# Designs tried in a protein design run: designed miniproteins, single chains, continued (5). Part 38

Each design is a single chain, and the fold is of that chain. pLDDT is the mean over its residues in the fold that is shown.

## One batch from the design tools (miniprotein)

Design m17303
Fold by ESMFold2-Fast:
Structure m17303 (fold): chain A 97 residues (1-97)
Amino acid sequence: MKAELERARALLEKQIHTLTEEQRENSVKGIEENAEKVKEDEEYRKFVEERAEEGDPYALAILAKAKGWSREEIRERARKVGLSEAEIEWIIELVEA
């Protein structure tokens, strides 16, 4: 779990400013699909909540979409778990798409 989180963050930091429109669309679709799963599967919801608390930006985006968090709520939670401003703006952009 921790090694996967560190790898995901490193890949995201590298790609945050270089995502193609196709990569962005695929990320949006993945977040939407996983947000629906979070609504239906309590165990998966708990897993995603735990990853978001560990600072996984993708997990935080999934929870934000599933729970309908405001932009301000996303910023508050993301800053609390130590995400950068670039990661926070990336989450907001994908959730609002």
Scores: mean pLDDT 75

Design m17304
Fold by ESMFold2-Fast:
Structure m17304 (fold): chain A 80 residues (1-80)
Amino acid sequence: MEEGSLEGAKFLIVLTMHLTGLELEGRLDPELRSAINEAIANRDFDKLIELLRQAAENPKLSPEDRALVRELIEEFEKLK
């Protein structure tokens, strides 16, 4: 269904916005952000989820940012 595809696109947009926020705050590794952007461009959702898991496990990330990334992973897994 087109509706399902649009929902996936919405989550990609929301994910990108949150990741951009983390980058602007200096809380996201530039190498990791680059890899995430590549996964999004290639529509490699499995790779994207793996990269988000790595981001969530980063001890330098605040508990708030880590919780946000984990929530994004859960939403993405529902649409995978």
Scores: mean pLDDT 68

Design m17305
Fold by ESMFold2-Fast:
Structure m17305 (fold): chain A 84 residues (1-84)
Amino acid sequence: MLTPEQAAETAANIRAALPAVEKEVDELSQKIKEGDEEALKRAPVLITAVNILAAIAENVGDHETAQRLRAMAEKLKKAEEEGK
């Protein structure tokens, strides 16, 4: 288990990464909507990565960040399903 200090640092690092993750999810979702087959193939990998990041955020006690990440993953999954 992480120490309380390491858990807080991990939560802060994940929160700092949110804008970059959100941008990647938005850009990939847009490309899928435009018919980019390579973006569609990349979607499962990014969905998995974002869900892992959400699980880490939840485990360190940042439930708000975890919920936001899960929402991003759901948005991308919906774009993937609509792009098929």
Scores: mean pLDDT 82

Design m17306
Fold by ESMFold2-Fast:
Structure m17306 (fold): chain A 63 residues (1-63)
Amino acid sequence: MEEKIKELEEKQKKLSDEIVRALDEMHANADDPERVAQLSARARELAKEMEKLYDEIKKLKNE
């Protein structure tokens, strides 16, 4: 169980880093609305994956 939680937390860290990078890219490219829209969509997708990982980690920790 400990190993699985650690793996999920590492995945969460990677997704968090990707979301931050997408948001930073949006700010850096604020003059390119199409790129901002693409990065925004990507950040949303990553956020949904984060929610799923959060639920899995929570379930494992409460077990």
Scores: mean pLDDT 80

Design m17307
Fold by ESMFold2-Fast:
Structure m17307 (fold): chain A 61 residues (1-61)
Amino acid sequence: SEGEKLRDEAYTLGYSGRLSEAEKLADEARKLGDKLAYNRLANAAMAIGRYDLAREMLKKA
């Protein structure tokens, strides 16, 4: 689905440290009904040591 594509793109951007862009795509994926977008981005944030952002994403999940 389109939401799944945006979720996966957000994960890739998040893992690359492009966190503001990643969050915008995760927000759009969520609007399209993807329930995993913020969980996935939280995982990417944790992988790069951004526990602060991971915590914020999990609150939105």
Scores: mean pLDDT 85

Design m17308
Fold by ESMFold2-Fast:
Structure m17308 (fold): chain A 84 residues (1-84)
Amino acid sequence: QSNFNQQSQQLNQQIQNAQNLRNQGWQRNQFVGGIVQGGINTGNSLLQQGNNDSNTSTSTNLISQGGQTVQDTINQGQRILDSL
């Protein structure tokens, strides 16, 4: 229970960080902005699915996948910006 709540909060923080990066100007590059937005959308979708799932293991896995996806999109966006 507490572990699930902690992971859910972690994913919410990662989504907010991605939104902040987008707002700080990543949106000016349409490609990078699109990648970050895709990560935000996927993270929110997986968080919603995890919260609605009746199986604790599935819920935990969905939230973990959401967090990884958001972090991967942030890392990918940063690499692209660093190469420009």
Scores: mean pLDDT 70

Design m17309
Fold by ESMFold2-Fast:
Structure m17309 (fold): chain A 87 residues (1-87)
Amino acid sequence: RAAALEAELDRLWAEARRQTALGDQADAQGDRELALRHYERALELTRRAIEVAEEARRIDPSFDNDVRLSMLRMEESVLRRAIERLR
């Protein structure tokens, strides 16, 4: 249960961070369209990670799960602002 959700959370979060890094690289190179696509993918993955983190916290309420959820929500806000800036 918890271990499977943690593995899924780690997978989604790692992929979201990879997409964010690719978006940052594209933005630095002036490729706004490519940056937007990567940030939108990162946002989708981050939102899915939030759902998994909320389910994990429901099953096993812990300080670590609260911290992870807060970090994911912060990263979601940063990604929303980046997407807004590029539109």
Scores: mean pLDDT 85

Design m17310
Fold by ESMFold2-Fast:
Structure m17310 (fold): chain A 72 residues (1-72)
Amino acid sequence: MSKLEQKAIEAAKQGDIKKAEDLLKKMRAEGQAIIDGLPVSPEQRDALRESFDKSLEEVEKKVKEAYKKYKS
């Protein structure tokens, strides 16, 4: 996740928004697959999904801010 996050932000900084979006989609798919595969309770799984979704929202925000700076 961390390495993909940095690559997505870097792509956005360079103006490659499609690459940044593709990396974000890959992060979402990989994280979702990991969470769905965990042998945990429904409550624990819901908490993990909530934390993951919030983490992705923060990464998406950073990607948008980086791209906006490139466009400015």
Scores: mean pLDDT 81

Design m17311
Fold by ESMFold2-Fast:
Structure m17311 (fold): chain A 92 residues (1-92)
Amino acid sequence: SEERFRERARRLAPRGAEIAATNEAPALDPEERAELEALRALLGEAAAEEAMRAWLVARAFAANAEDPESQEKALALTGYALAVIAEALEAQ
């Protein structure tokens, strides 16, 4: 269910932070560049860049659909990106 998915993503967010710290983000496509500009306006530069970086690393792992470990890393990174966004919104 969606509730179980959200709970699992939240539990994995600290793991996502560790993965984000040890992985480089791939290059942004034009849609991702536009999304980053919108996020900077909403969240501030530091939070927007970290959330986008974590999301891009998540997408790189998610591309390996055959590997359960890569899928779990993608979920953890997504949870971390969402936590960064939530914290920035609460701080403003």
Scores: mean pLDDT 81

Design m17312
Fold by ESMFold2-Fast:
Structure m17312 (fold): chain A 89 residues (1-89)
Amino acid sequence: MKEKLIEEARKKAEELVKEISKYDPETAQRMKELAEEAIKAIEEGDFEKVRQLSREIVLLGKKSGNEKVYKLALEIARAFTEAAEKVKE
């Protein structure tokens, strides 16, 4: 059950990063790296690291200067936070 939640979060993050790459491919590449680290943190039960990486994702999205990229970054962070909360149960 936990493995399915993590897999769903991973797939959602990959789709959102793909959308970001249409606007800002450099930000998308860094976002992908942070997303992969966040998935590993969820798998390891390191929920503090998930929170830190989610904040970095949001800040990276904001730094892009593109509202679409920022909104997509917020959705990635939300997906990881929700997955972490459900896995923590």
Scores: mean pLDDT 84

Design m17313
Fold by ESMFold2-Fast:
Structure m17313 (fold): chain A 68 residues (1-68)
Amino acid sequence: GEALYEKEKALAEEYRALIARGDFEGAAALAEKHSSEESLRVAREVGRKLREIGDELQEELEERKELE
C-alpha cells in the first residue's frame, strides 16, 4: 500500500516542478507515461480542467483585444 503512495508522491513532485515552470504539456505526458487505472482517471479529469483553463485564458485574450 505505502509503496504505491511513495511512487505517487515522487510523481507528484515531478508534476509540481513541471506545473511550476508552466510546462502543462510535459505534466500531461508524465501522467500518460506512468499510467495506472486511477492515474488515468485523474489525468483525464486534470486534462479536462487544464483545457477549460486554457479556453478561459484564450477568451480573456480575445476580450482584452477588443477592450484594448
Scores: mean pLDDT 67

Design m17314
Fold by ESMFold2-Fast:
Structure m17314 (fold): chain A 66 residues (1-66)
Amino acid sequence: MLPPAEVVEKLTAAVEAGDVERACAIAQEAARRYGRTAAATAAASAGYKARNAEAARACVRAARAA
């Protein structure tokens, strides 16, 4: 299952803003709504687009923990 583009967009915006707490919250919400794998994929995609691997790893962990 592919994550919705809207989820990737929101995650990317939060990561680009440096708001890791918000990005993790979005990833956890996505995990509850779309599943952990979809949310982890969205978090990884957002980190790639924002060029922030540390924030991407934090969000992927948050999604998988939900």
Scores: mean pLDDT 75

Design m17315
Fold by ESMFold2-Fast:
Structure m17315 (fold): chain A 99 residues (1-99)
Amino acid sequence: SMEKEKEELLEKLERKLKELEEDGVTRVEALASTHTEKDILEGLLEVLDEFAKKFGLKEEVVEKLRELIKKAAEYMKTDPKKAVEYLKKLYELLIEELK
């Protein structure tokens, strides 16, 4: 059911947010050491597009999420702590919109 799938996704997003709070810098540094900024940006935007289609997110929300993704990707190699802050905001906004 869509309702059950949505609840399971909310639980996963809350878990990912907690993981970012506990070891997000280490995770971001590992990703940035193995991928280019462009690869990370394109990958995250593709996931967002699929998610927005599946859950019918409003264009205004999708635009905010895209900006958070762009900022996260931009800072991953230069300031991993800022990248984590933008990723946390991304997950927090997704959780809020799905509730």
Scores: mean pLDDT 82

Design m17316
Fold by ESMFold2-Fast:
Structure m17316 (fold): chain A 61 residues (1-61)
Amino acid sequence: MKLSDEELLKRLLETAREAVRTHANGAETVKQILDYLKEHYPDNEEAIKEFERLYEEAKAR
């Protein structure tokens, strides 16, 4: 379902942001989400770029 895909992406984004704030290994969590997005939503380049940015932010923390 298209709407479920959008809700899933929102949930993944919230999870990534929370991981960056809450966990010392937030970068690993964001990387796993990135791998998931590349596998299941390769056409959503905007979401992939957003998670790439979060991954860099998590690594810099």
Scores: mean pLDDT 72

Design m17317
Fold by ESMFold2-Fast:
Structure m17317 (fold): chain A 69 residues (1-69)
Amino acid sequence: TRAAAVAQIEADPSVPQAVKDAVRESLARKLTPGQLSARLVGVILREREEGRVDKETIDRIFALTEPLL
């Protein structure tokens, strides 16, 4: 369920706080899947540019957020 996906994202220590914040804010604002996807891509690209996430972590984030999209 959507609630279970959110709980998994919040509990996963490998997921950056910025990603958790983006998911929480998007759901609170009732954004569309497309709007959530665009925000996630932006946040992930920034985290990658700053060297905080690798490809494995990015793949995990997309897998965890897939039920929300």
Scores: mean pLDDT 81

Design m17318
Fold by ESMFold2-Fast:
Structure m17318 (fold): chain A 69 residues (1-69)
Amino acid sequence: IDEIIKKLIERGKQSTPFKGMAAFHGADMVTWAKNGIDLDAAVKAAENLRELGLTEEADLVLKALELIK
């Protein structure tokens, strides 16, 4: 989980501003889901990343959610 959050943040730092913000939001949503706060928000973040063409970042969010189960 923590490694996936770190990867999302690093990918965000190397992206354009808007795409980077979407990746950072995905990392935050995974952190909230890990703490039992909001799983649905993390799923929506993954969907948003796919719409932006950030399929690898979307897959990282979904993989993190599988590890939380």
Scores: mean pLDDT 72

Design m17319
Fold by ESMFold2-Fast:
Structure m17319 (fold): chain A 86 residues (1-86)
Amino acid sequence: LTEEQEVEATLALALMALSILKKYGVTPEDRELLRRTVELLEYVVKNGDEEQKKLAKELAEELAKLAESIGDKETAERARKIVEEA
């Protein structure tokens, strides 16, 4: 994959993960999925274009709320940094 294709695929994966988490609701069993999703969003904000970064910030805001709901402070803080710095 080219870098551009990799960013686009990464953003799509993050969208799918958040869609699933919002549909089912989050549980402590989902901590690994939340952590992987924040890693995907961090990649998009480093390598994406302006539109991709804006979408990643919106998704990070949603992810932060989900992580906070299960007490995953580390993932919530990482997601909040994406919102604040991107």
Scores: mean pLDDT 83

Design m17320
Fold by ESMFold2-Fast:
Structure m17320 (fold): chain A 83 residues (1-83)
Amino acid sequence: SAGEELMLEVLRETRGEEAAREFRRLVEELLAAEAAGDEARVAALTPAVIDYMVELARALYERGLISEETLERVEADAAAARA
């Protein structure tokens, strides 16, 4: 997807190729766990995915690619998921 490719490109530019590969692997494992109904594995994988999503949202905001409202929503959703 265009959104996935943009996220991976931004992550390569900010964190390097290994971080982009790790994020892709984590997302693939999370989707597989959700499809399998493995709630424990979803819970275990979710924090790392959220951390990457927040970092990416901040990078996208600094590039002018998302609004402040979108960034605030992502950060609020992440805080709620950690509570």
Scores: mean pLDDT 83

Design m17321
Fold by ESMFold2-Fast:
Structure m17321 (fold): chain A 73 residues (1-73)
Amino acid sequence: MEAEEKLKKLSQEQSEKLRRLVEELRDASRRDVQIAAAQTALKGMEEIAKDPGSAELGKQAAEFFKEQLAKLK
């Protein structure tokens, strides 16, 4: 129970960080800048997904940034 509550709070903090990255992507007027930012975020999330403790969260975030990259191409 406590471990699950702690994980949920960490997920909320990571979601806020992801929201800030998404806002930066939306604010960037240049497509090349948006692509570079999304690729950097995707690599970071893929690295998080390699950790067994955060694999599900990292995979979900990586899919999100992968979708954003597909929309930018």
Scores: mean pLDDT 69

Design m17322
Fold by ESMFold2-Fast:
Structure m17322 (fold): chain A 54 residues (1-54)
Amino acid sequence: MIIKEGDTLNDISKQLGVDVSSLRVVDKNGNEITGIDPNESLDKYVGYTLVIRR
């Protein structure tokens, strides 16, 4: 999944029915972004990949 303007990890978690801890944000180089507040707007990460880990 690609992150879009206005997304938050909490909103995506609720929309997909998965825990926030299952969501990972990965930059264009494949590096995981850590320390994201689940209530923070993901606007600065627009175009990054959202990964769901089972």
Scores: mean pLDDT 77

Design m17323
Fold by ESMFold2-Fast:
Structure m17323 (fold): chain A 68 residues (1-68)
Amino acid sequence: SREELFERALAALLALGLPEEVARELARLIVDSIVDGKAMGEEIRRLAEEAGLDPERVERLGVELLLS
């Protein structure tokens, strides 16, 4: 479900040391991309970079969520 994907994404992002507000917003964008099939690539990349994350790590997390 969308809620299960969101909670998993949020937990993974929090484990990377992100502030909760940033982790929630990034988790929302990742889940929206997966569930709604929207190309949110630029927004996800920008927010990841602003948060000090490698965008490739965030992309990998999205793929892991999709495959589970």
Scores: mean pLDDT 76

Design m17324
Fold by ESMFold2-Fast:
Structure m17324 (fold): chain A 55 residues (1-55)
Amino acid sequence: SSLEEQKQQLEQEIQELKEKIEEEKDPAEVARLKAELRDKEIELGVLDIKQAVNK
């Protein structure tokens, strides 16, 4: 389903951001990447709710 595809893509993007955070040396860049990670984790949670209500 499109929801399953969106979840898989989002999980991949989350993993990529985590790797970038580990390698980044600038604290300001780390903070920005962590904000992006949080936004994607929230979006994944929303997709989980949509899947639970049979979407």
Scores: mean pLDDT 82

Design m17325
Fold by ESMFold2-Fast:
Structure m17325 (fold): chain A 87 residues (1-87)
Amino acid sequence: SIEEKIAELEAKLPSLEPEEQEKARIEISRLRARELGREFWERLLESTAKVYGEEFAKKLEEAIRNADNVTIGKLLREMLEESRAKR
């Protein structure tokens, strides 16, 4: 579905006005980022549960579900700081 939408937008790009091309490129970028982000977050949540515990993973999952970028950033930073503190 996402690949189909990207393909349709890319096919339309040459026939669009410059302003519409810019909007289409932004949408393509968003769709690609969402697909990559989904796979990345699924794998990250599995790894987080194993390393930091299920409660931490649940907080991260909830923040992702709610698109709470502030909380996501805070939790990711805490993971990085804990990893650095161990070595």
Scores: mean pLDDT 73

Design m17326
Fold by ESMFold2-Fast:
Structure m17326 (fold): chain A 81 residues (1-81)
Amino acid sequence: MRASPTTIRVASYLVRQSDASGSDTIQIDIRALASALGISQGAVSRAIGTLERRGIIAFDRRSRTITIRDMDALRAIAAGR
């Protein structure tokens, strides 16, 4: 699977947060994440949308919560595979 550099960076962040918390559910702040990764909020939102369309994550925009649905696929994207 070819993922954009931005999608790889967002996927890598989600993997690190899941590994650190032991949870497949991660609360995010798009503004803070964009600042931390050095990209625009629009780029973060597009990367999340790409992962959501592939069925890898589900994003609840009201609670700002990402649920990882396919961890193996997410790890593959984070690794650039």
Scores: mean pLDDT 83

Design m17327
Fold by ESMFold2-Fast:
Structure m17327 (fold): chain A 75 residues (1-75)
Amino acid sequence: GTEEEIRAALDAFAAASGKTEFSLEEAGDAIVYLVSRGVIDAEAGQKAGAILLSTGKETFSLEEVLEAVLAGVRA
């Protein structure tokens, strides 16, 4: 999908949870949601998850999840 489609789907996921910060597990759930919606493929989702894991962070903003997904799509 486009950056706009990915952002819209992530915004919808965030709105449903009422959260502004995501754990690694919640970010993983957001990525799975994007794959299930057909916004990204499974390979891009796996790459995005690997990027988030490589940061060593335990919490992520919506923008950080978006950046990881976009990097996964580009890789």
Scores: mean pLDDT 82

Design m17328
Fold by ESMFold2-Fast:
Structure m17328 (fold): chain A 68 residues (1-68)
Amino acid sequence: SAAEAARIAEVLREAFATASEEALVNFLLSQHLPAALAVEIARLLGLSEEAIRRLEAGLKRQPPAVFP
């Protein structure tokens, strides 16, 4: 949801205040979030179009969601 994305983005702004866009993309990929949510968070963080493209490419390689 938009509210969930905004909440996560605010936490990441604090945690990654001095980090590169590449570090943020790698972190988002490591969280195995739904693709739409991860991209929304990246846009809210103000990531460059290039960084968002890297994120989208990584998300395409993630396996489908499986229940534990």
Scores: mean pLDDT 75

Design m17329
Fold by ESMFold2-Fast:
Structure m17329 (fold): chain A 103 residues (1-103)
Amino acid sequence: EKLREELEEALERLGEKDPNFDWSKREEVLETALEIYKLVKGSVSPMAAVAVASFLVQNGIKLEEVDEEIAEMLRGYIRWLQHKGVISEEEAEQALKILDVLT
């Protein structure tokens, strides 16, 4: 419950700052972020999990489908979010750690 609330707050923050965010996918992004937390055992920030989940869901990619090609695309998205000031450098580093677990 508390983790879900923290992920919901991070998702609202990401969606407000990312003009390409598809709000119709909000619940799917939240569910995917929760699944990421189960895989990484909660060692990353809520914003990092939401950033990774948002990219995957918006591109129709399942967690088990993440290969090196998709990881490179996701690294590009994470760098773009950091460059635009949507996420911090620390949140970007945490998102990259999620990719190491998924690949």
Scores: mean pLDDT 80

Design m17330
Fold by ESMFold2-Fast:
Structure m17330 (fold): chain A 75 residues (1-75)
Amino acid sequence: SLEERAREALASLETPQDAAVRATSYAILATEYGLQGDKAKEQAYLAFFKASLYAIDGDEEKALAYFKRGFELLE
């Protein structure tokens, strides 16, 4: 389910340092897809980037919501 995928993604962010590295990777992917004109993937990876930032801030509810939104955009 989308909820299970979002929880797994959040669980993979074991430390704030891991979350920061993951956020950087998502930002790069969003930029690359934006340059290719793939708006759905650009928006999905922007959502994953925001989710990672919320995870760093300890806002688990918003982190899960943004991971879920990103996965929805990739369907």
Scores: mean pLDDT 86

Design m17331
Fold by ESMFold2-Fast:
Structure m17331 (fold): chain A 65 residues (1-65)
Amino acid sequence: SGKRKELEKKAKEAIKKGLVDEAARLAGKIDPSKVKKYKDEAFKNIEEFTKKLYETLGRPMPPPQ
């Protein structure tokens, strides 16, 4: 349905932006089994972005949680 397609689009955008909580919320509305996967993907994206930013600035990255 169109509703699911729109939710998946928003979830993928949240994943790309590293919005972990938003990605998890949207995933839960689409398919509860996808919550962990989308959350993990969003977290990975923000971690990679942060790592690249710190490397560019020549600063040490804080340790992972």
Scores: mean pLDDT 77

Design m17332
Fold by ESMFold2-Fast:
Structure m17332 (fold): chain A 56 residues (1-56)
Amino acid sequence: SDKVMKQIKDKANKSSKTDKQIVSLVIDQGMSQQQVADKLGISPQTVSNHLKKVSK
């Protein structure tokens, strides 16, 4: 729901610039973890770790 998306984005904004970029690419652009990893030059595992941090 829109409320859940807003909460996730708010947490990402308070965390780090990288968290915000990852959340935006996954939620707003619909990219997979692999696509985000390739775009940012990081591992898919790193993307997963950042998503876990902001999704709680």
Scores: mean pLDDT 74

Design m17333
Fold by ESMFold2-Fast:
Structure m17333 (fold): chain A 77 residues (1-77)
Amino acid sequence: SALEKEALEVVEEIVKELLAYLKKTASPEQVARNEAILKQNQKEFEEYLKTLSDEEIEEVLEKLKELLERVKAKLAA
């Protein structure tokens, strides 16, 4: 659904911000390990979204948007 796609796009943006930070602060081996973990977590989250109603996905999406803003603010400091 469109809501599932939007939620996954927000998760991808969060992952992008975290990986950009890790690439500046961590070794290449640590970055590779974290990329693998985050990719697995994204797959599990995609499966989880399939179990939710549209109303529940909207609630999750709002929380993900709030999390993305907090991550951006924290990492910009």
Scores: mean pLDDT 83

Design m17334
Fold by ESMFold2-Fast:
Structure m17334 (fold): chain A 84 residues (1-84)
Amino acid sequence: KIEELREELRAFAREQAREGLWGLASASGGKWAPGSGDAARVAQRALEARGIASRARSIEVDTGATLHVLVTPAGEEQESLLEN
């Protein structure tokens, strides 16, 4: 579920990147990160099955780790405001 993946993102971000909380804010604002690229692809297919379009992106956080997020069309405008 999307809510479960958001909670997993919170746990991941707190453990791997205590900095970079804006990544969680991005996920809450129409983006969400399942913690890995493979999980993002699986979740993207699940959203497509429900008629929800999404695009996968990667974000590097301060610890050098990479967060994989899904962006819905509603989130695309806000994405242009979050370049760092």
Scores: mean pLDDT 49

Design m17335
Fold by ESMFold2-Fast:
Structure m17335 (fold): chain A 65 residues (1-65)
Amino acid sequence: MEKELEEKIREFVRRAERLGFRVVSVEDKKIVLEATTRTVVDYFRALALLAEAHVLGLEAEFREV
């Protein structure tokens, strides 16, 4: 299970980075992201990432600063 979680986290992080999100921290199954949403498309991509994380049993949080 841990090995599978690590692989899922790695894939998720790579996807988030390709979509323009900055990865702030990774904690086991919890991923913290920063993003600037400038278009409705960016917003939908953020929602899709949250949904994917939830389905995979991962926790994703968006940090606003």
Scores: mean pLDDT 71

Design m17336
Fold by ESMFold2-Fast:
Structure m17336 (fold): chain A 60 residues (1-60)
Amino acid sequence: SEEEYLKKLLDVWNEFADKVGEILEEARKTGDPTWQEKLDEAAKEFNEKVKKIKEEYERK
């Protein structure tokens, strides 16, 4: 259903937001210069999860 689809999208969005926050907070504490690369990887994973959810919704 559309409601289940939207809930899954919201869950994935919240997971992504939490991960971004953790990456930035860790970079602030440690001075890790690779935070940009870590954000790019997190965004890539987010996009892949969104695509999978969309494909599962399309198959129903």
Scores: mean pLDDT 83

Design m17337
Fold by ESMFold2-Fast:
Structure m17337 (fold): chain A 110 residues (1-110)
Amino acid sequence: MEEEELKKKKEEERKRIARIVGLLLRLIGLIVELDLLIEKVKKAKTEEELKELEKKLEELEKEGKEIVEELKKLELDEKEREIFEKLVEEYERKKKELRKLLEEKKKELE
């Protein structure tokens, strides 16, 4: 009865795909949160607001690192890897932009 081995392989593949998709969606969510945080930094008027926004960035950086490390441990196909690499590039770009804006805004409010 080779059908039971085929069912197990299909279930394992479905679990692999579900985990990869879930992690990629979480990474997309972080990119969106970084965009919202960039807009909040541009509108910040006090050092207290900037400290809260910097704290939020540190939380997002920690979560992003965990997601990226988990995705790196998974066996991605060529298409999944292409999507992952593009999302990491966008995440890193927005993180750098946000860090630069925070430093510039801190100097403006001093």
Scores: mean pLDDT 85

Design m17338
Fold by ESMFold2-Fast:
Structure m17338 (fold): chain A 116 residues (1-116)
Amino acid sequence: SEREKLEKEIEKKIEELLPEAKKLLIESGTINEDAEGEEAFEIILKLVSIGKIYNELEKEGKMSPLMEEILKEKIRELLIKLDGDEKAVDSFDPDKVLESVKEGAKDIEKEAEEKK
C-alpha cells in the first residue's frame, strides 16, 4: 500500500539521518562527543531525525496528510518507549508534539551553525 511504502521510506530516512542528528547534538553542545548510546539517547536521535524530515518535506511542499499522520505515529511510538506511559503520551495534543519536534530540530541546527 502507499502507506506501507511511505512508512518504510520514513524508517529508512530516520536511520540514515542518525549520524547527522548525533553530529548536530554535539555541535549544538547538547551532548558530548564521547556520549554513549543508551535507549533514551537513541530515541532522542530518532526524534531529531523526524523533525529534520518534517522540515525538509514542508520546505519542499511535499507534506501530505498521510505523511504527517505517519510522522505523528512514529513520534508517539518513540515517546511511549522513552516514558513508558501510553496514557500520559496520549494526553498531549499530537499537533503540538509534532510542532515541538519540528521546532526542536530547527533550534538544534541553528545552535550548531552558530558554534561554527
Scores: mean pLDDT 79

